# Designed miniproteins, single chains, continued (5): the designs that were tried, part 38

Each design is a single chain, and the fold is of that chain. pLDDT is the mean over its residues in the fold that is shown.

## One batch from the design tools (miniprotein)

Design m17303
Fold by ESMFold2-Fast:
Structure m17303 (fold): chain A 110 residues (1-110)
Amino acid sequence: MTLMEQFAEYLKSIADRFEDAELVRELAERISKVKTGKELVETLVEIGRRVGVELDEEALSKWPPFTILMALGSALTRARTLAEALRAVDIAAKKAKSPVEFGPLAGGYA
C-alpha cells in the first residue's frame, strides 16, 4: 500500500468527526489516486479553494509528500472542519520558508 493510500484510509476513518464529512471523504478518494507530490499539492489546493482556503502551492511543493500528509494529519486532530485543518497546513508551510525552527532537543527555542 502506498503512503497516499494509507493516508486516504486514515481520512475515511475520521471523516464522520467533521462537520464537512463528505468533503473529507472526497479528499480521501482523491488522495488515494495521487501518484506524485505535484498531484498531492494540486489536490489540496483544489479542495482548499472549495472550502475558502487559499493554499500556497509553492510553499507546499517544497515539502516532501510525507511531510505534507503528517502536517495535515496533525492539523486534522485539532480542527473541527477541513478548512481549519488546511489553513493550519498553509501557515506551517509558509513558516517553513523562514529559517528553520529548532526544537528543545536541537538547541532550544532561542
Scores: mean pLDDT 78

Design m17304
Fold by ESMFold2-Fast:
Structure m17304 (fold): chain A 80 residues (1-80)
Amino acid sequence: MLSKKAAATIAATAEALGLPAVAAAARTGNAEEILAAFKTLPPEDQRRFIEALREAAEKIESEIDKKQILKLIEKIEELL
């Protein structure tokens, strides 16, 4: 399960990109729901989301929360 801060960061990133299904999944804090929502995206939006998530993670001061987001990105990339 994702921390509340990691989940909020992922949701905010998805909302900024106009990806409401991914944002809703992120608010549950469940990585599997985020992966399921991500799979429904067209390839262009999948690429944009990964790029934006990496940039958002770099701005997080908490190493624990940053690592959770980076681990999610790793799982997402394994699906591609």
Scores: mean pLDDT 83

Design m17305
Fold by ESMFold2-Fast:
Structure m17305 (fold): chain A 74 residues (1-74)
Amino acid sequence: LEEKARRLAEEGLKMTPEQARELFRSADLETVGLVARLYPELREAAMEAIRELTDQYGPAFTAAGRAAWEASRA
């Protein structure tokens, strides 16, 4: 998980915030949440991606989005 988060963060740091958000939208919520927690400079893009994913997938996936958001805040 931490390896996956590091990989995503490295890719996100090499691109614009808009591109990073699109990259994060393609990843799983748990990994994106960890990126938001460990990489403050990417937190805004990661949290926007989490919001978009939870909105798109609906109530069944909001629990995963909430868990990712709580992990980013801790």
Scores: mean pLDDT 70

Design m17306
Fold by ESMFold2-Fast:
Structure m17306 (fold): chain A 77 residues (1-77)
Amino acid sequence: SSEERILSQLDASEEAREALRRYLETGELEISEGNYETLLMFLVRAGRWDDAAALARELAVRFPHLGDFARAAENIA
């Protein structure tokens, strides 16, 4: 599928790839400081805009020190 192709092309840790495989199977995102960037890039590239915006909003709450995720959520939506 296009999602599996995108996953294969990401420069990602095995932790991030595992989280993405689980997401594709269950729809659940296991978010961490080590994987958030890869998860966000995957969702945007896959055109999963609702999940990408939801992830950006969650990142604004949990990891506000890592970037302007509130603005990112507005730009995705």
Scores: mean pLDDT 77

Design m17307
Fold by ESMFold2-Fast:
Structure m17307 (fold): chain A 82 residues (1-82)
Amino acid sequence: AVPSRAELEAGARAFAAKADAAPEEQVDQFAKLLRENREQLIADAAPALDAVAHFLEALAAAVKHPALREALAALAAELRAA
């Protein structure tokens, strides 16, 4: 079953809290991996574009790290355009 919007937002807040607690270098590395694997991540999201886009939007809004926020927001926008 596809998670509800409220479940996706709750999950996004939980992941954002973990990212914000992580060392800055690890968060920078994760943002880099998102950018480097962008095309594959978009392809993998194809069966659930709306749910994945909403999750990434909620995660981007909750995360304090600027580079990660930007990478997540950009990926969500590309999924919305697909």
Scores: mean pLDDT 81

Design m17308
Fold by ESMFold2-Fast:
Structure m17308 (fold): chain A 99 residues (1-99)
Amino acid sequence: SSERFLARKVVEVGKRVTEEVERADRESPGEGAREAAREFADRMGLPEEVRERVAELAGISPELAGKEVQKYLVDQAVQGGTVERKELEEAIKEVEEEE
């Protein structure tokens, strides 16, 4: 389904953000995480407000940065009329728990 395809992409992006932020955090704790998250968000074309929020959360936890990016992508898909929020969130949960 279109929901499952989009869910897989959202989960994939979230994992990439988390991994890139974790790598940067190991080299430069806090600051490196924030900079990597800001760079990733910029490369994705995210708005400045979202980019700064993702960077702030990255300084707390790489997983929170990944989840914030996923949240933005879900919001965009729902606003664009591509999917219904509940169906997409359920599909994301299923993909994250994939056997």
Scores: mean pLDDT 85

Design m17309
Fold by ESMFold2-Fast:
Structure m17309 (fold): chain A 80 residues (1-80)
Amino acid sequence: SSAAEAAERQQRLAEVKAEVLAIVKELSDLVKTSDDRESIEKRVNEAIARLEALRKQYSDDAEIQRLLDDTISAIESILG
C-alpha cells in the first residue's frame, strides 16, 4: 500500500541520514585532530565512495539522491 511504501521510505531516509551524519562527524573530528592532508584526503575519498554506493542503492529515491549530492559536495569542500 502507499502508506506502507511511505513508511518504508521514511525509515530508509532516516537510516541514510544517520549514516551521513556519522560520516560527516568522523571527517569533522579528523580535521580537528589531524594536520595530515594525505590522511584527510584518503578518508574523504573513502567517505565519497560510501556515499556513491548509497546513491546507487537508492537511485529511485529523489530525496535521498539530493541529500547524498549535497553531502558529497560538502565533503569535497574539505579538500578544496
Scores: mean pLDDT 82

Design m17310
Fold by ESMFold2-Fast:
Structure m17310 (fold): chain A 62 residues (1-62)
Amino acid sequence: MSVVEQLLEEGFARLDRLPVTPEAFRALAMDLVRRAYEAGLSDDEIDELLQALARRIEELRA
């Protein structure tokens, strides 16, 4: 699995266990972005990661 795929799987698993609050989602997103930058992911890859997380958050809020 790529680093992007690993971070997405971890992010989705963590989202499923978090309270449905903006603060919890923001903290998760910031942690994953930091880890992505440290892993050497491109800005485009980080953007895709954030967009996937945002879509998942919208599904949880709907």
Scores: mean pLDDT 77

Design m17311
Fold by ESMFold2-Fast:
Structure m17311 (fold): chain A 110 residues (1-110)
Amino acid sequence: MKIDELIEKIKENLDKIRELVKKYASPELQARIDELIDKMKELIDKVKEAYENGDKEKARQYIKEIRKTLNELYKLVLEGVKDPEFRKEILSLLNEVYNALDEIEKEIEK
């Protein structure tokens, strides 16, 4: 419905992932994941700016970069999070981010 609501949902889910990783992952894995989360938050704000300026092409480019970063995060979780319960919870949150990103892309295309 609203791109702003979808952006907020993405940010909230990324923050939930950060908190889970902070409690249960190694400091090295925490640092790498935090870096990817911060990058995605910056990129999602750029998606909003491009969309509000009517630059659909620029918005699509930022979404592609977010997808690439999200795939890297997904791989780190699969390989780095050894606890099956945590892995499942984090991957579930990541799937919600993928779904919200798909909905944002549909809103941009109209």
Scores: mean pLDDT 85

Design m17312
Fold by ESMFold2-Fast:
Structure m17312 (fold): chain A 105 residues (1-105)
Amino acid sequence: MPSVEEIRENTEIISQEQFLGLGLVDARIEGVPLRILLLDTNKTSFAPKELGDNVVVSRGRESPDSETGFLAMSVKDANLSAEEIVELTIEHAPEQLRRLIEELR
């Protein structure tokens, strides 16, 4: 089983977008295409404020016919850089991330 360190070292950031407390990164982790969304509940009105910090809110394929995985997680007061989005996901949702990668292989 790859360690958190191995996942980090095999992560390629493809693109990033940030909008009003939403941070989105398209990445490849171990060759698997993934879209990661962080929702900063202190900066966006669209997420419930009671959701908590580092809670996985969605995991699966981006669409039924997509080979791209999707993972969404709540945060509080993050800077939502591509590097921080990836690092927080690896740190706080490593099991969810690993399962998603395995499901897409």
Scores: mean pLDDT 72

Design m17313
Fold by ESMFold2-Fast:
Structure m17313 (fold): chain A 82 residues (1-82)
Amino acid sequence: ATAQQDAIAKAIIATAVNQVLEQKGSTTVTVADVIAAVEDLAANLTLDPGTTAALADHIAAIRDAFGDDAVVTLADVLAAIK
């Protein structure tokens, strides 16, 4: 992915985390909730293949780092996709 495509993918993930945090009134979220929110956001956007690939790679990195049932902060998620 280009730097711009990667930046867009990371922005989508950060937006998804912040939406789940706001909905729960919490400083932590589950990885499964983050992935579901990312998939919902992506479904409402027309993304180019490079941005879609970058997003998929970052989702895989989050899953590999924590697992779907893990409780994570925004900082934890951002560190996993760095």
Scores: mean pLDDT 82

Design m17314
Fold by ESMFold2-Fast:
Structure m17314 (fold): chain A 60 residues (1-60)
Amino acid sequence: GIEAVRASWPAEEIARSQALTEELKKRDDELEQLYKEGKITPEEYNARKLEIGAELARRR
């Protein structure tokens, strides 16, 4: 259970949230690079951008 977690839950949750936000921003940058390289279509680029944006919005 939660009692087995030595670290403070609020501190751990904040760290997790910040790490996820940073990862989403990195994935957004990688997606832009893939689009510039022509490895994905404009439709795929827009769909993935929407997914990343929706995931980021869900955290707010």
Scores: mean pLDDT 70

Design m17315
Fold by ESMFold2-Fast:
Structure m17315 (fold): chain A 113 residues (1-113)
Amino acid sequence: MEELVDKAYEILKEAGLEDVAERFRKAGLDTLLLVMAGEIAASRGDRELEQEIVQYLREHRDAMIAEMEKVKPLLSPELRSAVDELIAQGRPLEAARLVTAYLRERGLWDKLA
């Protein structure tokens, strides 16, 4: 886990998201940090790293859901409903992608510490 999380941190740092990565790691949101790193790996065409991250997230589904619950108070009511619906449909990775995108785009990552 820690080795893959360290790789995720470096990926976000290289993408100019070091502050985001530090806040997520300090808050213990390692699976959500991996979700962001996976999206960046995919955008770079790094299919092997993307697959490694997605496999890890599938094996740690409950941890990812728990981390989404921890940040849920920062989300809009509409986004909370969408997240709950996706989780109920067995789509927690899509829910986590919506959560991380929202926190990043709204600058709410500064409230995670």
Scores: mean pLDDT 84

Design m17316
Fold by ESMFold2-Fast:
Structure m17316 (fold): chain A 89 residues (1-89)
Amino acid sequence: MVEEGLENAKKSLKEEAEEHPEFKEAAELAIKGIEALAEGKGEEAIRLLGEAARLAARVAAERGEAEESDIERAEERARGLARKLYEAL
């Protein structure tokens, strides 16, 4: 179940990057983070998913779709979620 969810998440991120090319780099980092989770590399996964969320939030802020204060919150939320996912594996 978890492995199927991680593969579906990677596919969804690839599709989103095709629709919104400005988020391609963030999506690529998120995919690497998901791969690190699947490999049991929890600390690397937390770092990569946090970086992906931070980059996505910065792109959104540059487009006027988010506040700069949302960047740190997005990173922290993603790191927390990655930690919970790693603990569930």
Scores: mean pLDDT 78

Design m17317
Fold by ESMFold2-Fast:
Structure m17317 (fold): chain A 99 residues (1-99)
Amino acid sequence: DAEIEERIARATELARRLTGASREEVEDAVAHLSKRLPGKLAAEYVLERAELAQRLAEGTPQEEVEKRLEELELKILEETKGPEAKAEFEKKLEERRAA
């Protein structure tokens, strides 16, 4: 679907501009997420992460940005593998915080 491909290309370009990352770095991030998400959603989530990185650069507290990034990762897991996978990842994150 040409419209989906155009949307992916736009999201990738915007993420690149917001983060200052190279095109390759953004494409690698989209490819990594595409293992878990349809390409369109992968590109949109990379853009959401880029927007959060821009907010951090603008003076948003790092703790707030990190919390939002964690929420995005949990949302990705829930949408791709369901609530059981989300709960398992939350448990692993809690174990990492305890260490």
Scores: mean pLDDT 67

Design m17318
Fold by ESMFold2-Fast:
Structure m17318 (fold): chain A 75 residues (1-75)
Amino acid sequence: SSSDIEFLENTKDVVEMLYKQGRLDDALKYLREQALASTDPEVKETLLQAIKLLENGESLEKIMSVFDETIKKLS
């Protein structure tokens, strides 16, 4: 839905901001809270994948691509 796309775009922007500031623990906490609050299965799975990538020290580009792929699929 439109609201799910807007939610993922906003979440992506916040995570990118926190990552660029070196606030990785804050980014993880934010993603975990968003995942717990999410009821849409594709949104929740996207957030859980982003958490796993961030915990594994993957690049910002790779983490952002998970959001972009789901946004594209929902569009």
Scores: mean pLDDT 87

Design m17319
Fold by ESMFold2-Fast:
Structure m17319 (fold): chain A 99 residues (1-99)
Amino acid sequence: EDEEKAREFAEKARELLVKHGVSPEDAQRIADAALEGNVEEAYRIAKEAAKRHGLTPEQAIALSKELGKLANEARQAGVTNVAKGLYAASRGIAEGAGV
């Protein structure tokens, strides 16, 4: 996996999470888990963050869709571990908000 591209996609995910109402601290934790390819942690932290920050279903759907799009772009760029983490985070955000 291209380490520089992996870091770029993780950073873009962090920025998206913050833009959509996740705290900078939780956004960084989710991005780090995705960068590590830690699917379970990316999902768990994202789910907890969505609940903790009270994301509405509308906000969660928008963020989940953007994370899924970013994950598709990462997969096409060959950074498959980060892509898996971002798909897990996308699912966690949606499920955490009751979507």
Scores: mean pLDDT 88

Design m17320
Fold by ESMFold2-Fast:
Structure m17320 (fold): chain A 77 residues (1-77)
Amino acid sequence: MAELEELRKKLRELKEKNDLVGIFNLVYQAIKEGKLTREQIIELLVEEGVMSEEEARYFLDKIERILKNIEEKKKKA
């Protein structure tokens, strides 16, 4: 619960500033830390009006693929 509320507060601040890079970094870190489910992050993005559910799912798919590719490259290096 604390992680969700902290993410929500930071997301609102970044949205008000129209800081798209900050939003990307915030979501990327939340997924990387694994403290929140994919669905919880999607719901936050939609509830706070940052993007649509379809856009949020696509965005999270891209971040998850980037993280997986980084992990796979680290295993090969």
Scores: mean pLDDT 77

Design m17321
Fold by ESMFold2-Fast:
Structure m17321 (fold): chain A 82 residues (1-82)
Amino acid sequence: SLEDLLKKLEEFLKEAERAAQAGIRLMYHYITGKLSLEEIRRLAEEVERFVEKAKELGIYTPLTVIADLGLAAARRKIAEEE
């Protein structure tokens, strides 16, 4: 129903806001190198949850793009430690 759709959209928006903030912080680390590996992993997990949720719902937004870019930077740093 329309009501159910609006409910899902509101929940998704809150998750998107958290993921966007995490993505911005990961991009900041990409530029400055100021975040620890532990912080990067934690932020990457937030972004991954958002991306998976967006995929399940079939939602694609500018926030999803920003999240994916930040996640790519985090994955590169994590891989350097493996």
Scores: mean pLDDT 71

Design m17322
Fold by ESMFold2-Fast:
Structure m17322 (fold): chain A 81 residues (1-81)
Amino acid sequence: MVRLVELSGSPEEIAARVREAAKALPPGERLTVKATVPASDAQAVRDAIIKALEDAGGEVIGSAVAVSGDTATVTVTATKK
């Protein structure tokens, strides 16, 4: 099963929600996180999501950042080990 979580807010708030979602994920399942943030925060948010997923026992299999003007969409996909 693939789960999608759409988030916004500070890097800290996003990371906290990602940790909770990843902890609840059964082994072998995939989680995709999509965060809409200011473009200036995109790299920090991407790094925070990756760390939160890894800390919860996830293996990150893909990440992307798409910038449109002042807004960025950060997408990270992980599989629970």
Scores: mean pLDDT 81

Design m17323
Fold by ESMFold2-Fast:
Structure m17323 (fold): chain A 72 residues (1-72)
Amino acid sequence: GAMARPEPFKAPKVTLPDDPTLSPEERAARIARMQAAVEAFAKASREGVDQGLSDEEILTKAAEAARQTAAA
């Protein structure tokens, strides 16, 4: 089989559980915002790895990037 490379910093696709109280537009907007935060986390994690940061420093940097993206 193909050699599986660990990619813990890759952004997963965000999905919301079925919520009949949300309109399709509101659901899409929430998914998009969550997806942007996850992508910011993954990007910051990748940059941290490239800079040779420790796992703790990478997590801190990535968490801050995700928080700033979610707050924007």
Scores: mean pLDDT 71

Design m17324
Fold by ESMFold2-Fast:
Structure m17324 (fold): chain A 70 residues (1-70)
Amino acid sequence: SKMEEARKLAERRYESMLEALESDDEVIRANAVRELGELLGRKLSPEEALALVREEGEAVIEALIRDLLK
């Protein structure tokens, strides 16, 4: 279904975002922080972004599903 496909894409995007936030590359990290902030409609620090992705993973996945279904 469209919803199942969106969830698989969201889970893959979530994994990529987590990897980017854990990266030693400042540009990759900054871009991931900005992308997550835009997705959630708020400004995040790198520390807030990483904590949110790690601790609220399902909420981030749900936000990614909503973004993909636009």
Scores: mean pLDDT 85

Design m17325
Fold by ESMFold2-Fast:
Parts: sequence; structure tokens; C-alpha cells
Structure m17325 (fold): chain A 87 residues (1-87)
Amino acid sequence: SPIEEALEEFLERVEELLADPEGTPVDLILAIGELAERLRKLGVPEELIRELTSRLEQLLKDYLAGRLSREEFLERVREVLEEFLRA
């Protein structure tokens, strides 16, 4: 599925950015924006894109505030993406 591929590539990009010592919060925000644009081009309804990106942005805020470790953030991102695919 092109949607599954987009979500898998997004997760890989997040993992790369978190492992990169030069990776920044701006890069993570841009990755979420790129995912939204890709899903929109694939015909995913805007309501579902908004819901997904809102959840991902909240997880990013929790990570940046120190409320989630890197490992917890990745686990929660994976869960959100899996839930999106099951919907």
C-alpha cells in the first residue's frame, strides 16, 4: 500500500533524525509536514490527516518537554501509525 509505505518511510526518517546528533526539532516538524503532504497526494481525507498530525505533534511536544524518552517517543509514534492503518 502506498499509504503503508509513506508511514514506514516517515518512521524510518524519525528514527534517523533521533539517531543523528545534528538532527533538530525543526527537522522532526518538517518530517510531520512532509508526511501530511504525501498522505494528501495519496487521497487520504483531510480529517484523518489532521487527526494523525495533531497526535504526532503532541508526542513531539511531550518528547521535547522531557515527558517522553527517545525510546518512549518512538514506541508511541509507531502505535499512532499502526492505529491509523487499522482505521
Scores: mean pLDDT 87

Design m17326
Fold by ESMFold2-Fast:
Structure m17326 (fold): chain A 58 residues (1-58)
Amino acid sequence: MLSELAEAINRVTVDGEPEAVTAAGISIATREDVVAAGRLLARASWPDDPELPPPPAP
């Protein structure tokens, strides 16, 4: 499963422009996007952990 995810990411980067891939990859991966993805991954890893913090207030 992890190899499929790596292949998908590699396909996106390879299909893009070589010079833009490095700069865009870093620029697009903002801290907000990384944090949001990390939180979703944490909940997927510990779905039945009651001590997980509640969702952020609106």
Scores: mean pLDDT 49

Design m17327
Fold by ESMFold2-Fast:
Structure m17327 (fold): chain A 65 residues (1-65)
Amino acid sequence: SEDETIERLLSDPELRERYIALGRDRVLEEFKEKFPGVTPSGGMLTFLSMLEGGTLAVREQERRK
């Protein structure tokens, strides 16, 4: 479920752009609005940190765990 959540996030280009612009805390609020009932956890927070760092491609294997 966590992996699926991350994949849904990546599949939405609007969320990706919003995330980069707004920063992590605001991104979590957007995520809660877009995916109600899905609880972000350690994996999600790690992914958001990687996204902010602009090194997402390097951690692509991590997303698919």
Scores: mean pLDDT 56

Design m17328
Fold by ESMFold2-Fast:
Structure m17328 (fold): chain A 81 residues (1-81)
Amino acid sequence: ILRVTPDGVVIEDENGNVLGRAVVDPYSGQLRGLLDALKKAREYFDKIEIIFDSDVPESLREQVITQAKQSGFEIVSERVV
């Protein structure tokens, strides 16, 4: 599971254990560290659910989706909360 907030991304397993994190650079708005975190998470699963906070900018949503697909994950669901 990927949990996306305006500040970054947390990669969790089904039990809520944190497998990796990425942070949004406040200067550029660019997501840092997600590709490396996703590469490590690939050792555990091939399919992901993405949960976006309602205040996440569209540009950040696009970055997360693009990087997840580039990392070879199948996105099985996308939700906004």
Scores: mean pLDDT 78

Design m17329
Fold by ESMFold2-Fast:
Structure m17329 (fold): chain A 80 residues (1-80)
Amino acid sequence: SGKKVVIVVGGSVEEAAAGAKQIKEALANGDEVAVVAETGPGSGPAEALAREAKEAGIPVALVPRGDEEARKRAIEELLK
């Protein structure tokens, strides 16, 4: 166990910006961060943030927009 945070990032510019802020704050607090980011049409900002997070060594899952069940499964897997 330990302090583990899964940050869910929506596809819009505003949602991706909020996600980036949450990631930065969690890392600054010393938390173990994982990211679930939306993918699909209009989700470019979230996909870009997901790539940057992965390059930084952060675990990332991509889930299609509107697939709430896939999002739930991704969160559960990343919390292991």
Scores: mean pLDDT 85

Design m17330
Fold by ESMFold2-Fast:
Structure m17330 (fold): chain A 100 residues (1-100)
Amino acid sequence: MAEVEELKEEARRLIYSSDDLVAALEEVLEKLEADPRASSLGIKAMRLVLETVRKHPNIPKEKVVEMVELAIEAAYEPDVVKQIGLLLRVLGIVIDEELA
């Protein structure tokens, strides 16, 4: 519903201002799920980010923002191959956190 850059900016503000990252990410996910223009891969990427933050609550906010921005890009990317590329970038960050 919002412009992609506006949604990214809103997500960044929400993440940096929030003491509850899980609640902040659930809010972003709800907005993506409510938007019929959002891709299934983008929504899956956002769910992956939310699950990662639930497992790693001490993850740096900078990494959370990076993953969320990639998920939002995937949600509004019209090219499915590029959507997959963005999801794989989110997975790379998740794997680094799981193995650290």
Scores: mean pLDDT 83

Design m17331
Fold by ESMFold2-Fast:
Structure m17331 (fold): chain A 103 residues (1-103)
Amino acid sequence: SPAGERLRKLLSERGKRMDELYKNLSLEQQREIQELLERIHQLFVDRDVEGLKELKRELEEKKKNTDNENYREALEILIEEVDLYLEILAVGPSLEEAIEKLS
């Protein structure tokens, strides 16, 4: 669908941004980001809106407490992905509107 293609493009573009930042992260930070990505995906699959909101709050605190700019930017990308998933879960069949709101 056109909405599905726009979502794929948006996620691919965010993935590319993450890949560039990832090269400048420590192995520990890379592992943390990978675990957070898996947690975000699982919460989305489970339709756990409250879990996604709690994780977003955790990511915001991690972002405030870091002095590493690359890690801060990586956390911001994760926050953007949580926001995207929250909008998808809130809007349901109006996926096109969710994509436009987050663009």
Scores: mean pLDDT 79

Design m17332
Fold by ESMFold2-Fast:
Structure m17332 (fold): chain A 87 residues (1-87)
Amino acid sequence: PVQTVKFKLTVSPPLRGKAKLKGTITFSNGSTLENDATVDASLLNNLEKTATFPECTLPEGEGTISGTLEGAEGTSTFSGTVKVVCS
């Protein structure tokens, strides 16, 4: 079996350049995963990305993702959805 995780993200207001990301993913079963990273915020403004894993370890179904981005021009929030499928 292969686990597919599809992310859809929006950033508001739109932010450019390097930013500190602090986010939380809430899965379909209510479990949470926190992450922080330095990212290029322009890559998140309309992010649709699929990641594939060889093991089905995450709860299947629709979850949410939300957090903050701190860049040189200020702070934005991001929000979106996470869809987990095992096949």
Scores: mean pLDDT 78

Design m17333
Fold by ESMFold2-Fast:
Structure m17333 (fold): chain A 85 residues (1-85)
Amino acid sequence: MEEKLEEAIKKAKELAEEQGRKAGLKVEIHISREDPTEVVLVAALYGPDGELKDLYIFTAKADGSVEVKRVESEREKQEMMAQLR
């Protein structure tokens, strides 16, 4: 069970890095929430000037699955980043 969650976390990180690579943006990955059944990762994508360009939420689950959500609202991006500090 733990092995599947660890694989899901690794997959989520790889997907986040791939999004940044395709967009030509710097990726920073933050752990937003951890519990025994799921880990929520926030991937913040920055431009060359350090401006936040995109934000993705990855939910890694104990069954090995990964859910991906793109944060579309600029306001929601800023609010979420503020909660990580």
Scores: mean pLDDT 79

Design m17334
Fold by ESMFold2-Fast:
Structure m17334 (fold): chain A 98 residues (1-98)
Amino acid sequence: MKVEGSWVTVEQLEKANEELGKILKKIKEEVAKVPEEERTETMKKLLEKEIEKLNKELGLDLKTKDEIVEAIKKNKEDEEKTVKLLVILELYNLLESL
């Protein structure tokens, strides 16, 4: 079985999933306040706003998934930064699915 390299740990993934869950809960609550026809657009805007907020908190301006993955690889020794970068990556994955 080919292991694709260990640039993240299980513990970092668990922490990222916890933070992502909190963000998605808040987004879901805000989306529920708008008419059904506007929910997808509202969700997209809220996801984009959260990505921008996290980028500012990290002092970064990451605009693509490739840039985020590269940033994770460069910061693999900084656990807190890696967790936040994993959250940004998953928020981008969700945006692409909309």
Scores: mean pLDDT 78

Design m17335
Fold by ESMFold2-Fast:
Structure m17335 (fold): chain A 66 residues (1-66)
Amino acid sequence: LQQQIQQLQNQLFDLEIERGMLLIQRGVAKLMGDDKEVAQLDAQIAKLDAEIAKLQAQIASLKSQL
């Protein structure tokens, strides 16, 4: 259980870094007035948010078994 939790936490960390990078890119696109790129980045961020939420739920479930 602890090893599985650690692996999921590492995956969560990687996704959070990717999300941060996309937010920076979105900010730049917005500043440049590239509405198309902003919309595409918003879609990618929403997908990552869903994956992060799933991993957080899995981690919480595993921790409740400890």
Scores: mean pLDDT 84

Design m17336
Fold by ESMFold2-Fast:
Structure m17336 (fold): chain A 97 residues (1-97)
Amino acid sequence: SALLAALETQLATVDTIIDLIDQARASTDPAERELLREAAIEQARALAESFRARGLDDLAAGAEEVARLIEAGDLDGALAKARELRARIRERIEELR
């Protein structure tokens, strides 16, 4: 299924976003933290557009919320929201299997 393959790719993107957030939280270099946060925001916004293009508006809203939390400096909130989004994508994948 084209939708299933897309959701599996989107799930991998969420894992990348989680890794970027965790790296930003662990970094003691302000310049590195800024680059990691910017990368995470870019990935989350791209993910939201990918979901919208497929009519997955609920998942798109979740990805946009992750981006907003990172932009606001709430990395703990962003991590929690990204994990929630990952669980929702997994649930959608299981519905298609």
Scores: mean pLDDT 89

